# Designed miniproteins, single chains, continued (5): the designs that were tried, part 83

Each design is a single chain, and the fold is of that chain. pLDDT is the mean over its residues in the fold that is shown.

## One batch from the design tools (miniprotein)

Design m19058
Fold by ESMFold2-Fast:
Structure m19058 (fold): chain A 100 residues (1-100)
Amino acid sequence: MKATPEEVERTRRSLAEVLERAAQYAEDGKLDEAIRLLGISAPFVGLVAATVAYLAGNEEEAERFIELVKEAMQIADDLAAGADPQTVAERVRELAEKAR
């Protein structure tokens, strides 16, 4: 089974969009929504992106998405543990840029 470069680009954009939305929820003080997006939605989308990159023959990009998933889950844990939402939002926006 082989994925196209266009499919890789779409999954990359989807991950960036989820991360940008999570940052906005954190800035707005909607912590439960931010934690859900970072701890559930971003990992799901990121693992799909990693799978698509792997199927496209881009193992380096697949590993990059796996690392982005790990970082998103860590940020979700930090936010749930009482990390500053504004600092979290900035950190999540940096992740969104890495997803592009």
Scores: mean pLDDT 83

Design m19059
Fold by ESMFold2-Fast:
Structure m19059 (fold): chain A 66 residues (1-66)
Amino acid sequence: EAEKYFERGKELFEKGKYEEAVKEYLKAIEASERASKELILNLAEALEKLGYTEQAENLKEIAEEL
């Protein structure tokens, strides 16, 4: 389940659909008991592309603990 959302999010990110990518990454997090560092970093990159720079930096800091 979670990996399916993560793969869909990555595909959307590659197509430049950052807002849709964020939605799929969030679904992957909701479907996971433990979010991976890779998943959190991909979410941060998508948010940064959308201009949510502070939120992206906070997520990158969280990812260092994973």
Scores: mean pLDDT 82

Design m19060
Fold by ESMFold2-Fast:
Structure m19060 (fold): chain A 64 residues (1-64)
Amino acid sequence: SMEEKIENLEKALDSATTPTQLEVILAEARRLLDEAVKNGYPEEFIKRIEEIIARAEAKLAEMR
C-alpha cells in the first residue's frame, strides 16, 4: 500500500548514515511522489512524501 511505502521510506531515512543511502531514498521518494500525484492520493500522503524529500535533502546538504 501507499502508506507502507511511505513508512518504509521514513524508516530508511531515520537509519541512513551515508550520502549514497540518502540519494537512494531521494530517488525512491521522488518516484513515490509522482505515483501519488498521478493516482490522486490524499493530500496527507503527498505532504508526508514531500517532508521525506525535504528531510533527505537537508541531511545530504549537511554531509557535503
Scores: mean pLDDT 86

Design m19061
Fold by ESMFold2-Fast:
Structure m19061 (fold): chain A 72 residues (1-72)
Amino acid sequence: IADTLAELAEKEGLTDIARELREASVKYKGNDEKLAEALAEVGQRLDRLGHTELAGIAYIASGILKAVIKNK
């Protein structure tokens, strides 16, 4: 989930990305589709910065949210 990814990003010194993830979690409360989009965007940014492992986690989290929306 976004909060767990934010904690991992903060541990890696990515404070701005961690803040964005925490804000997205609050801002998109009840809108899993927008939260999934925000997670995918953060994943793209992490990948560009060379944090490939964190980017992978963000993409997986986005995919899980999209799958949950479909099974609702």
Scores: mean pLDDT 77

Design m19062
Fold by ESMFold2-Fast:
Structure m19062 (fold): chain A 64 residues (1-64)
Amino acid sequence: AAALAREGGRAFRAGDYETAARLLEEALAQDPSNLAAWAQLARVYERLGRREEAARALARAHAA
């Protein structure tokens, strides 16, 4: 999980938003409690224009 989230973060910084979304989705399938990964996935979805998915991911990031 941690390795996939780290890879997703690197893809996001490189501007590869499709790869970032896939890696972060895989990370969250393994560990849905990773709030930082939910927040990063929300940013990725915003870049991809997937606004409803971005809003849902952001809501999950704020679930304490």
Scores: mean pLDDT 81

Design m19063
Fold by ESMFold2-Fast:
Structure m19063 (fold): chain A 72 residues (1-72)
Amino acid sequence: MKEEARKEIEAITELALKRLDNPEARRAVEEGKRRALELLDAGKPVIEAVNALTAGVLRGIGIEIDEELAKR
């Protein structure tokens, strides 16, 4: 279970990073991954780890959107 969850977290992180060019957005995703893996290693439920990664990815997307809006 945890090993499979780790592989999924890593795969989702790689997909997100391929789609984000902004360095701060990429850092947000990496922080989400790091937090997710910390939660798995601490024995927290997989859903908490997934939520941490999702929060990081959404933060990264928000940074990209803010940059695009600033160009207007």
Scores: mean pLDDT 81

Design m19064
Fold by ESMFold2-Fast:
Structure m19064 (fold): chain A 58 residues (1-58)
Amino acid sequence: SKEDAERAAKAAREAAEAALAAGDLQSVRTIERNVVRAMSRGDYAGAAEAARAGAAAS
């Protein structure tokens, strides 16, 4: 849904911003890649989870 897509985009942006603040460009790339992959499958909830997992792993 639109709300799920918006939640996924927000989670991905926040995770990428946190990784950027830490100077971890590899984590930024990993988060972006996983989110894009999930979104291309229409899995917006999975995209949000990928963003959160990427931030936690950083």
Scores: mean pLDDT 72

Design m19065
Fold by ESMFold2-Fast:
Structure m19065 (fold): chain A 72 residues (1-72)
Amino acid sequence: DPEEAERVAEAAVRRLEEIAEEAKKEGNDQVSEAARSYAELVRKIARQTRNAQEVRDLAEAAIKQIEQMKKE
């Protein structure tokens, strides 16, 4: 469902952009840059696949990766 994939992508991008802004305020430029890169990747994949589950899986993986980066 292309519309569902787009909605999932919008929610994920918004969350990643929030993480990027929070990280920048904390002085964590590495996490901020990573979150922005993942937001762009989520947008790109959503346009190509139009598969909501694939977009959800990518967003979950991106958020987990960012959480690992915050731990060092």
Scores: mean pLDDT 81

Design m19066
Fold by ESMFold2-Fast:
Formats: C-alpha cells, structure tokens, sequence
Structure m19066 (fold): chain A 102 residues (1-102)
C-alpha cells in the first residue's frame, strides 16, 4: 500500500464516517441510545463496505489493505469525533495504519 493510495482512500472515507456519527447523534437526541447505536452500527458497516469497494475497484488495493485502511479511518473518526477537521482525521488514520502495518 502506498501512502498516496491510503491517503486518497482515507479522504474518501472520512466525511462518510463523520456523517454516520452525526446521524447517530441526531437519532440519540430524538429516539434514545438504543436506536442511535443501531443506526451507528448499520451505517458504519455500510460505509466500511463502500470504502473497501472504492479502494479495490478505483485504487487497485487488495481487499485486505482496503479493509485495514477503512478500520484505521473508523478508529480515527471515533477518537476525534464528527466535528474534527477532515485532514486531522486523515493524518490520525494514516498514523493508525502505519502502526498496524509495522
């Protein structure tokens, strides 16, 4: 995996995962914690699949590498939250990816 490919996939995925967190928080505010958790779980799985498909089909990554990048982005978004600048989350995701590949 090149850093350029990982960065491009992370930039693709970050806003999608941030949107999932914002949707879950809105549901939590209106319908409560259990409903919010169900939405978050569903949307994270959906966005992860979209991210892996994009990485494989558009960037020529292996499914394993695309999945590892998606997992790194999920971890970074959950750590920094839905309102953090996208580029800060991208850098955090790449740091997580380097740790996982070492």
Amino acid sequence: VSEEQARELARYAVPKFQRALREAEEVRRTEGEAAAQAVLDREIVRVAKETIDYGVNELGLSEEDAALIAASVIGAVLELGPEAPEEEIVEAALERLREALA
Scores: mean pLDDT 88

Design m19067
Fold by ESMFold2-Fast:
Structure m19067 (fold): chain A 56 residues (1-56)
Amino acid sequence: MLLSSSEVDERLAEINKRKQERLAEAATLDPEQAQKAILEAHEEERNRIKTIEKDM
């Protein structure tokens, strides 16, 4: 593995924190824009997790 288990956990925690920050910001938007931002945040999370899995 290119990343240690501890490093993977830290990266996943950072990805989750970023997603939560984006979701919190989306809550301040109009409902239509909020839904789009939420979907984009979830998609970004999935893509980042997939990248980490490639490095494992």
Scores: mean pLDDT 77

Design m19068
Fold by ESMFold2-Fast:
Structure m19068 (fold): chain A 74 residues (1-74)
Amino acid sequence: MEPLSPTEVAVLEALESGAKTVRELAEEIGKSQSTVSRTLRRLEERGLVARNKETGKYYLTEKGLLYYYELKLK
């Protein structure tokens, strides 16, 4: 797996506190919604995040949470 970009790490960190929409993530991490959407697509392709179809919110998968903690515990 390719190493995560700083934006990808920031998205995982924001989602660790709870499920969020693209807009909420963009506001929290200080990036555009288009950048966040593209980042979320890459993370979803890696199985690290998933989208709730009813709420439109993204959340960390178990794999994503474990990967994030592994990055922090280096």
Scores: mean pLDDT 81

Design m19069
Fold by ESMFold2-Fast:
Structure m19069 (fold): chain A 93 residues (1-93)
Amino acid sequence: EEEKLKEALELAERAIELIDKGGITGDPSLFEEAARLAEEAARLVEPVDKKIAEKLKEAARLLREALKNPDPSLILEAKRLLEEAKKEIEKKL
């Protein structure tokens, strides 16, 4: 399962980078892509750790909610959850 965790880690890192870029450019497509990557990372992690997968799913949900009703607090919370999930995945590697 190490390969799946490494892939999930890369997806989570990419999602965080897209959130930061979206915050600079204001491009909503970057938040949509970040949500998609977080969902994919959750699918990869779910067989290994359901709690980490739930954090990634919640981050994706918050990003999608922010696309419907723009609120910077939703984006910041999503980023926090992604960073927590990233650290927890790193601890398992």
Scores: mean pLDDT 86

Design m19070
Fold by ESMFold2-Fast:
Structure m19070 (fold): chain A 61 residues (1-61)
Amino acid sequence: MEPIESLPGVTPEQAEALRAAGFETVEDVAKASADELRKVPGLTPEQLAALARGIAERRNA
């Protein structure tokens, strides 16, 4: 399992916010709905889009 920090565009601060919300791994974030990710404090709409793109790229790799 890959840590959230391995996703492109994720800063250490964003990874901390995601873990505080219960998302520890790339798989946890990939399973989350967009609405659940939007509730994570500290994520801007641009950062949320970068996370979605990073997940899509890893799924295609």
Scores: mean pLDDT 71

Design m19071
Fold by ESMFold2-Fast:
Structure m19071 (fold): chain A 80 residues (1-80)
Amino acid sequence: MSEREALLRAIAATLRAIGALVEAEYTGDLEAAIEEAEEALEEVKEVLKEVPSEFIEKMLKKVEEYLELLKEGKTLSDLK
């Protein structure tokens, strides 16, 4: 893939992970949020494998952090 495509895909996946974390806050559906975040994590990993980038590496770390919070049953409100 192109560097631009990789960057856009990584950004989109990261935004989906953030969206899942935020949505879990008002839905309480942690299972659905975890599935969405796991899918986002796999996409960022695949993108990083094809196009190594410091920016994409930072996004990967952030998605991993959000997924870990969801697995612990925590949401953005728990980070107050």
Scores: mean pLDDT 77

Design m19072
Fold by ESMFold2-Fast:
Structure m19072 (fold): chain A 67 residues (1-67)
Amino acid sequence: SVEGLLEAAEGLARFGDIAYEKGDYEAAARYYRGAIRALDQVPASNAEAQARRAELEAKLAEAEKKI
């Protein structure tokens, strides 16, 4: 379900944020990629999912710069 995918993405993004704050940028990047993959399964018509995906791509780029 779309709601289940959004919830999974939120959980993975939260784990990514925790890893990032701990300085574990490799783990943060893996979690952010997982969240993005979950959102990729949501229909493109879902504006909220598209906005969250863009935010996660920015977070992933920042984590990757620190590796």
Scores: mean pLDDT 87

Design m19073
Fold by ESMFold2-Fast:
Structure m19073 (fold): chain A 63 residues (1-63)
Amino acid sequence: SSQIIAKVIKDYEAKTPEELTLKKGDLVRVLEQVDHEHLLVENLATGEKGLVPSSVLELHSIE
């Protein structure tokens, strides 16, 4: 119940080296909320970590 998994609902292209490029339908693990608009996530398919806008994610709790 300590893991938050999110589904990418919109393609996102990284604008800085700290950001992560994501494709619609990707699954990510939420690691941290960095500010009110950005989450630090890990892409479950690639293992890459980076910042993404919260607006491109749909959050699901896994127990």
Scores: mean pLDDT 80

Design m19074
Fold by ESMFold2-Fast:
Structure m19074 (fold): chain A 59 residues (1-59)
Amino acid sequence: GRVLTLVGVRELEELLAQVSDPEIRAEIERLIEEAKTTTDPARLTELARRAMELVAQDR
């Protein structure tokens, strides 16, 4: 639903704030844009998981 989408976007934005690599930042920004348009909880979970994996690559 709308609330879950907003919470997911906020979590992705918080992950983006932790990233210093510009290539990884660009990928997470793309995931945030996709998260804004999805209402599928499974897809939102997959986008969050992918963003977390990208953050791990920056470290």
Scores: mean pLDDT 72

Design m19075
Fold by ESMFold2-Fast:
Structure m19075 (fold): chain A 94 residues (1-94)
Amino acid sequence: VSDEQLEKGVAYNLDLAKEVVKTLGSKKNPSEYEQALLTFARGVVAYAQGKYEEAAELFEKAAELFRKLGDYGLAESAEKLAELAREKAEAQKA
């Protein structure tokens, strides 16, 4: 997946991510899977806002949570987004 395709994926998922943050962010006793989804959604929102360092940290945490839950596909996707976010954060500082 190219950088452009990843950014288009973030744009497509932004509305869903905002809904997840609103719905799960106020939930009492979220499940481990809901916590992973919320963390990933917060990463997508941060990335869309240009907060790349924050997005990278959130995607790294989401990848860890998805891996613990056995969702290796979502864990890999989150790791790739974390790498992209770190590259963009470094470019902003350069």
Scores: mean pLDDT 78

Design m19076
Fold by ESMFold2-Fast:
Structure m19076 (fold): chain A 55 residues (1-55)
Amino acid sequence: SKDAIQAEIDRLVAESDEITKQLLAETDPAKQAELAGRLIDVVGRINALQDQLDA
């Protein structure tokens, strides 16, 4: 249902905020790269779910 998709988007948005906070606090370049990659993946998933809502 659209409500279930919206709930998943809301969850992923909260996850992206948490990853962003971790990334801003991280001083290890290798861990920064890993966190940045995870953030890109989460944003991509949000965009895909938003496309499903707009269909």
Scores: mean pLDDT 87

Design m19077
Fold by ESMFold2-Fast:
Structure m19077 (fold): chain A 96 residues (1-96)
Amino acid sequence: MSVEEVAEGMKLVGQASEEAKKLADEGVESGDIEEAEEKAKKALEIMEETLAQLEARGYADSLIAYARRQYEEVKEYVKKKLEEAKKKAEEAKAKA
């Protein structure tokens, strides 16, 4: 595998992780739990599609392992953000 192919694979994983985290953040900022849950689902779908794409392209096991670790980190991040969104929605209802 060339250095350029590894760099492209890492860039795809990085971009997917950034987009997924951004969606999770937008979910919290929306103040709407249904929107937060939908954005959380979409964030995880982006990561799953990126993993499937890397595997389909035959990238090295080391890069696939890296992508799987990034997926686990994004899952944890999304979970925490969804919990924050739920707390904010409950607080908003209590004040309304």
Scores: mean pLDDT 81

Design m19078
Fold by ESMFold2-Fast:
Structure m19078 (fold): chain A 56 residues (1-56)
Amino acid sequence: MTLNEIVIEIVALAFRLMSQGKSETAKRIIRESDEAYEKGDKERLEEILRRAREEV
């Protein structure tokens, strides 16, 4: 996956978490993914994506 594809998936999962009432978890995931994206850290983004999938 490209960096953009990973971020899109993370944002979609964060939206789902917010709809489940897990807004603090969603905000943390968005913040961490934004930081990783700015650094171009694909491995960190993939780890955030895996963790987000486990939280939904």
Scores: mean pLDDT 84

Design m19079
Fold by ESMFold2-Fast:
Structure m19079 (fold): chain A 83 residues (1-83)
Amino acid sequence: SPEEALKEAIENLKKAIEAVKAGDRLATISYVRQAVEALKKAGLEEKADEIARSVGTAIANGDYDKAIEILKKAIEEVEKELS
Protein backbone atom coordinates (compact mmCIF):
# COMPACT_ATOMS: atom_id res chain seq x y z
CA SER A 1 0.00 0.00 0.00
CA PRO A 2 1.11 3.65 -0.35
CA GLU A 3 1.02 3.99 3.46
CA GLU A 4 3.35 1.00 3.95
CA ALA A 5 5.66 2.37 1.20
CA LEU A 6 5.81 5.75 3.04
CA LYS A 7 6.69 3.95 6.32
CA GLU A 8 9.43 1.99 4.48
CA ALA A 9 10.78 5.30 3.10
CA ILE A 10 10.88 6.86 6.62
CA GLU A 11 12.68 3.78 8.04
CA ASN A 12 15.33 3.90 5.29
CA LEU A 13 15.80 7.70 5.66
CA LYS A 14 16.40 7.19 9.42
CA LYS A 15 18.93 4.41 8.65
CA ALA A 16 20.63 6.76 6.15
CA ILE A 17 21.10 9.39 8.92
CA GLU A 18 22.73 6.76 11.19
CA ALA A 19 25.00 5.65 8.30
CA VAL A 20 26.08 9.29 7.70
CA LYS A 21 26.87 9.65 11.43
CA ALA A 22 28.91 6.41 11.29
CA GLY A 23 30.86 7.67 8.23
CA ASP A 24 29.55 4.77 6.10
CA ARG A 25 29.16 6.32 2.65
CA LEU A 26 28.14 3.08 0.89
CA ALA A 27 25.45 2.28 3.48
CA THR A 28 24.18 5.90 3.22
CA ILE A 29 23.82 5.60 -0.58
CA SER A 30 22.11 2.19 -0.24
CA TYR A 31 19.55 3.42 2.33
CA VAL A 32 18.82 6.60 0.33
CA ARG A 33 18.21 4.47 -2.80
CA GLN A 34 15.82 2.20 -0.85
CA ALA A 35 13.96 5.27 0.49
CA VAL A 36 13.76 6.78 -3.03
CA GLU A 37 12.28 3.55 -4.46
CA ALA A 38 9.74 3.39 -1.60
CA LEU A 39 8.72 7.04 -2.25
CA LYS A 40 8.26 6.26 -5.97
CA LYS A 41 6.00 3.30 -5.04
CA ALA A 42 3.96 5.78 -2.93
CA GLY A 43 3.57 8.09 -5.96
CA LEU A 44 6.05 10.74 -4.70
CA GLU A 45 8.45 10.56 -7.68
CA GLU A 46 9.33 14.30 -7.71
CA LYS A 47 10.14 14.28 -3.97
CA ALA A 48 12.17 11.06 -4.40
CA ASP A 49 14.30 12.61 -7.19
CA GLU A 50 14.79 15.83 -5.17
CA ILE A 51 16.01 13.89 -2.08
CA ALA A 52 18.33 11.64 -4.15
CA ARG A 53 19.99 14.62 -5.88
CA SER A 54 20.31 16.91 -2.83
CA VAL A 55 21.68 14.17 -0.51
CA GLY A 56 23.95 12.84 -3.29
CA THR A 57 25.41 16.34 -3.83
CA ALA A 58 25.98 16.90 -0.08
CA ILE A 59 27.74 13.51 0.29
CA ALA A 60 29.85 14.11 -2.87
CA ASN A 61 30.97 17.46 -1.37
CA GLY A 62 31.75 15.85 2.04
CA ASP A 63 29.07 18.05 3.63
CA TYR A 64 27.76 15.47 6.11
CA ASP A 65 25.96 18.01 8.36
CA LYS A 66 23.98 19.22 5.33
CA ALA A 67 23.21 15.60 4.33
CA ILE A 68 21.75 14.96 7.83
CA GLU A 69 19.72 18.22 7.62
CA ILE A 70 18.27 17.23 4.21
CA LEU A 71 17.41 13.71 5.46
CA LYS A 72 15.71 15.04 8.64
CA LYS A 73 13.62 17.49 6.59
CA ALA A 74 12.70 14.66 4.18
CA ILE A 75 11.49 12.52 7.11
CA GLU A 76 9.30 15.41 8.39
CA GLU A 77 7.79 15.97 4.91
CA VAL A 78 7.12 12.23 4.36
CA GLU A 79 5.58 11.88 7.87
CA LYS A 80 3.10 14.65 6.93
CA GLU A 81 1.96 12.48 3.97
CA LEU A 82 0.89 9.81 6.54
CA SER A 83 -1.45 12.26 8.32
Scores: mean pLDDT 88

Design m19080
Fold by ESMFold2-Fast:
Structure m19080 (fold): chain A 64 residues (1-64)
Amino acid sequence: GLAAAQELIREEAETRLSDDPVQRAGLLAAADSGDRTLVLAALRELAERFPEVRERAEAAMASL
């Protein structure tokens, strides 16, 4: 559901984007918005940038 998707975005943004504060802030803002469209876009971005996250991100997208 939405809450699990938001948590996934926060966890992965903080662990994988430590060297990219602008992108990290954008993903965290999307998660905190609670907007399904913004959360979906953030999950898609994580899946595209980090193939190892893709399966979990796609599962979260399917649950939205």
Scores: mean pLDDT 86

Design m19081
Fold by ESMFold2-Fast:
Structure m19081 (fold): chain A 107 residues (1-107)
Amino acid sequence: AEERIAELEKRLAENPDDVEAWLERGNAYFELGDYEKAIEDYEKAIKNAEKSGTRPELLGSAYTNLGKAYLKLGEFDKAIEYFKKAIDIDPTNNYAKQLLKEAEEKK
């Protein structure tokens, strides 16, 4: 995981608008249990996706993963907000719908 993070840091230094690289580094931090760092990277992915007009699937994935990270931190209201945003982008996203239900049951 640390090697992958170092590789992605180089990519982001060269291309700070690379949405996929922000998402991949956020995912690597999430796998390491560093949810605060994962949130930071997912927020960067969302900001750059909105700025560039990138594909909706990347924005939806970023919102789903941001919600998951907040769920892990026990911030249920924020998790709910981001899962709803992911579902708004893709109403067929049953995974985000399941996570939304879990977050609502825990608050």
Scores: mean pLDDT 83

Design m19082
Fold by ESMFold2-Fast:
Structure m19082 (fold): chain A 66 residues (1-66)
Amino acid sequence: MEEERRREREEVAREVARKLRDIGDVIQALLDYKKGKITEEEVRKVIEEADLSEKDKEKWLKELEK
């Protein structure tokens, strides 16, 4: 039964790594926008394309508007 726990940990680790990458991309896009390197439209596209929940996407869009 240890195999189920190992598989679950591997799946969770891969899911967390993917989400962290997407969050990292969103944060990098916000920083680049703040520095004037990219447009607001480009940041919005990064947020929309990220593998995040609707509430997390809305939170990042609100940060963009500040």
Scores: mean pLDDT 74

Design m19083
Fold by ESMFold2-Fast:
Order: structure tokens, then C-alpha cells, then sequence
Structure m19083 (fold): chain A 82 residues (1-82)
């Protein structure tokens, strides 16, 4: 497995975990937890964008990860404004 492929798997698994954490925090109205998850998702997006530049042959896959992270951030922002 290439370094890029390994990183993709780790980032995808991280997003799967964070999406579940968002749903649990939403259910429990845990706004402090949502703020923590927001920062973690943003860090993951920044990593994916950096890796897309380092591995241009996998740029589309890292972009999908980055786009997914942005959608999670938008959902959290919406929940925090409620």
C-alpha cells in the first residue's frame, strides 16, 4: 500500500468516526462537544488539502475527503446557531 493510499484510508475512517460523533452530540445537545468535533474536522480537511498537493495523482480522492469534511463543518455550524 502506498503512503497516499494509507493516508486516504485513515482520513476516511476518521471522517466516519467524526460523523457518528456529530450525530451523538446533536442527540445529546452537547454543543461543547460539537465545537471540539468542528476543530477536529477542520484539521482533517487541512491535512487532506495538504496531501492533495503532495500526491497530485490522488488529488481527486483527497478532494472528496476535503469536501466531505466541509459538509460536516457546515452541519455543525448550523447546529451551533440553533
Amino acid sequence: MSEAERRIEILEAGLDYLEKEVQEAKKNKDFERLKIIYKEVKTLQDVAERLAKEHPEYADRFKEISDRAKKIQEEIEKLLKE
Scores: mean pLDDT 86

Design m19084
Fold by ESMFold2-Fast:
Structure m19084 (fold): chain A 119 residues (1-119)
Amino acid sequence: YEKAMEGVGEAANAGASGSGEAAREGGRRGGEAAGTPAGAAGAYAAAGGGAAGAGAAEGPEAAEYGAEVARESGDPAAAAGGEAAAAGARSGTAEAQAGAAVAGVGAGVHGALEAGRRA
């Protein structure tokens, strides 16, 4: 766990560059949601991170399921994070899948930290 956390900032930025527009858009919307009730940012953190992890670990079908869960959270930023993970998984490249997983975790952590700072 600690090893994953050590690389989160660096890998999340790299993953956002690779996995791309959806992850960055998720981050932007998460930042905007941090100005709303903290619950919205929390939903973004949980759903985005979960979707990314599922996509990388279990392939495209799991990523699609994770993206649906992110949409049901009711937060557009969480949905964007889930879509980034699904896109990475579908690409079929190990690098893209790993990048999507890290981007999702980073987006989730970002959302949670912003909610904490605002709350």
Scores: mean pLDDT 48

Design m19085
Fold by ESMFold2-Fast:
Structure m19085 (fold): chain A 55 residues (1-55)
Amino acid sequence: AVISTEEFSALVDVAAASAAAGLSVEEIRRRVVAATPPELQERVRAWLDQLEAPA
């Protein structure tokens, strides 16, 4: 799935704020998915899983 630049920017902001607050990776994932449009949440969750294990 493709995330638009504006959607990506919003998700990055949520992730950065959550990380700055000292939240766990699982909590950051939850917040990013919650900030994503419902129809795209499954795709974003899969994308986040890939980012956690890139190697």
Scores: mean pLDDT 69

Design m19086
Fold by ESMFold2-Fast:
Structure m19086 (fold): chain A 62 residues (1-62)
Amino acid sequence: SMAELAKRAAETAKETVELSRDVLTPEQLDTLAAYSRALGKQAPEAEEAAREAVRLAEEARR
């Protein structure tokens, strides 16, 4: 389903920020945060992973 795809995409975004934060630029972190917010708004099932991805991206930007 589209909701399952959105959830997996949000989980992938979260994992990408967690594993690659030291090599991502601020612009890339902003893009991942915006993408994750959009996924969370599109599918309730993605909201938790999307929120966590945004949090991690914001922390990595510091």
Scores: mean pLDDT 83

Design m19087
Fold by ESMFold2-Fast:
Structure m19087 (fold): chain A 75 residues (1-75)
Amino acid sequence: SAAELRRLEEENRAFLAELQPDADAAVATGDRELELRVRIRLGERLIALLRRHADTVGPVLAAAEAELAALRREL
């Protein structure tokens, strides 16, 4: 629905606004640990969104979960 889409857009905008300072700092400083933390938060949000359509996007969800696990191991 249009209301659901609007809510998703608002949630996405709020999430990106919260994450942006750390993302900018990681790029500016080359801080790998900060980069990994930002990427983990992005991966967690992607997995949450994909779970809403699990039956359709199952293989994409599995790949995203595997990547997130790898990023957490590197951190």
Scores: mean pLDDT 81

Design m19088
Fold by ESMFold2-Fast:
Structure m19088 (fold): chain A 63 residues (1-63)
Amino acid sequence: SLKERLLELIGRILALIGDIIDLELKLKKGEISEEEYKEKKEELEKEIKKLREEADKLAKEIE
């Protein structure tokens, strides 16, 4: 159903936000470089943006 797909997209967005938090913790602990942090964060933010656009379109179909 459209509602199940929307919940799946929301779940994926939340998981990606968690991945960004994990990257911030790793950077703070010195486990990754600032360059690696920026590159990985940019990729995750790009994916979140795409999923948010998909969720917004799907939500508009649920009248």
Scores: mean pLDDT 84

Design m19089
Fold by ESMFold2-Fast:
Structure m19089 (fold): chain A 55 residues (1-55)
Amino acid sequence: SLKEKYEELVEKALEAKKNQKYSEFLEYMIEALNTALDMGIDGLKAVKEIEERLK
């Protein structure tokens, strides 16, 4: 599902950032945000959710 894809991409982005793989982090973030848009999630809401998980 799109929700499962979104969650997987966010987890991959967070893992990439943790491992200092910044190009992979950016790629996964872009894919996650595009998936959120496809799900009808507000972009600002998606950004806030990811930001909270980065803390």
Scores: mean pLDDT 79

Design m19090
Fold by ESMFold2-Fast:
Structure m19090 (fold): chain A 68 residues (1-68)
Amino acid sequence: SSKDERLRRTLEELMEEIRRHGSPEEVEEAERLYKEAMELIDAGKSSSKEFLELEMKIAWLRGEALAR
């Protein structure tokens, strides 16, 4: 769906910034969370609480990466 496409794009943009500015540990954690979030989108669970929590954690890691 167009909503799932927007969510995928948002996560990809967050990951690009984490990969560019984050520490190796932040990148590794974000990659794990990103994989889980993408699996939930593929399973049609993009409206779940679990997905929302993963999205928030990835956004927080991006904030940490940029705060250096």
Scores: mean pLDDT 88

Design m19091
Fold by ESMFold2-Fast:
Structure m19091 (fold): chain A 83 residues (1-83)
Amino acid sequence: NPVQKLINTLKNKGFKHAEEFLQFVLGNNLNNPNQKNNLEQTLTQFAKLLGFKNFNEFLEKINDKALETLKELYKLVFPDDFA
């Protein structure tokens, strides 16, 4: 599961509430089994916003700039986790 790999990576980088954060960012597509194709499209768009071609490249080549962008988004939802 590529979403679970991202959750584990983010938790290892200090994103304590990574699962809740990704549910917030990816929205209903993460929670709706009937929208599996939309989840893959959402993951691709998410990776492209971070400067990657697709979600698999993002998982393999996650860099400090992508992590800082994710931290800024994360702080909007969980500001106290990095206080």
Scores: mean pLDDT 70

Design m19092
Fold by ESMFold2-Fast:
Formats: sequence, C-alpha cells, structure tokens
Structure m19092 (fold): chain A 92 residues (1-92)
Amino acid sequence: AVEQLIKALKDESPVVRAEAAQALGKIGDERAVEPLIKALKDEDENAWQVRVAAAEALGKIGDERAKKALEEALKKETNEDVKAAIKRTLER
C-alpha cells in the first residue's frame, strides 16, 4: 500500500528509503508528492541516493507541486548527481 511506502521513506536505511521513493514514483499516486518533496529537501534525509530517487519519483508523478519543488531544490543542492537527476526530470 502507498501508506507503507510513505513510512519506508523514513526508514533508517538509505537503500530502503531510495527503494520506497522509486516504488512511489512507479505507482504515481499523488499522496506521495508531499512525502517525496520532504525526502528531496530534508537535511535528515541527506543521503544523495535518496534525493536522486525522490527527484526521479516526483518527475514520474508529474504533479505541478513537484515541478516547483524540483526547481527550488536545484537552486540549493550541492551534490552533482542529485543536480543531474533534477535537471533530467525538469527537461521532461
């Protein structure tokens, strides 16, 4: 269920959080948008692979809130892999 994947976005393991973000993106449920925006911006989620997965998931869902959040995140992001993921998502 989407709710279980949203909980997994807060898991101790960055691998589990990244997998949860990828699964939420594949499902495309708008309920995941705000949790994924938090994963993209939250300092406690400072595993670059989680932010990459969150950016890609938000791009797949295609919600208007996602585009604005991705543009804001790109301005603040310092990790080059995360920047590349956000740029690829915004070009779609």
Scores: mean pLDDT 80

Design m19093
Fold by ESMFold2-Fast:
Structure m19093 (fold): chain A 55 residues (1-55)
Amino acid sequence: DKVEEAVKLIELTIENLKEITGMSKEEALKHIKETMEKEGASEDQKKGLEELEKK
């Protein structure tokens, strides 16, 4: 499932942002969302982010 793989990649990105920058999960999610808006993202990536935002 491409959405499930996108969720895993976003979770890894959140962990990396927390480790490197000290961001909270909420701050990391916002940063990822803003990056996806600027760089573009697939529908699977957008759905993965939505799943993580819903807990």
Scores: mean pLDDT 78

Design m19094
Fold by ESMFold2-Fast:
Structure m19094 (fold): chain A 71 residues (1-71)
Amino acid sequence: MISQSIADELGIPMSKIEQVVNALKENPQGISLGTLSSSLPIDYGNTQRILDRLIKEGILTKDDNGVYSLA
């Protein structure tokens, strides 16, 4: 479960963070930052900030090819 404190710290609405998490759940094989940013109504920079935070929280991983997947 992603806490409201993460949304508050990032300055990004929880609904946008949930959209990123749901996209990762729909793509269990992994998805790139570019694909996520183009697919969601979230700008590239905020998408990257959400992904970086979720990695720090241990919710997802990033491989050497820049592909993000749920941990």
Scores: mean pLDDT 79

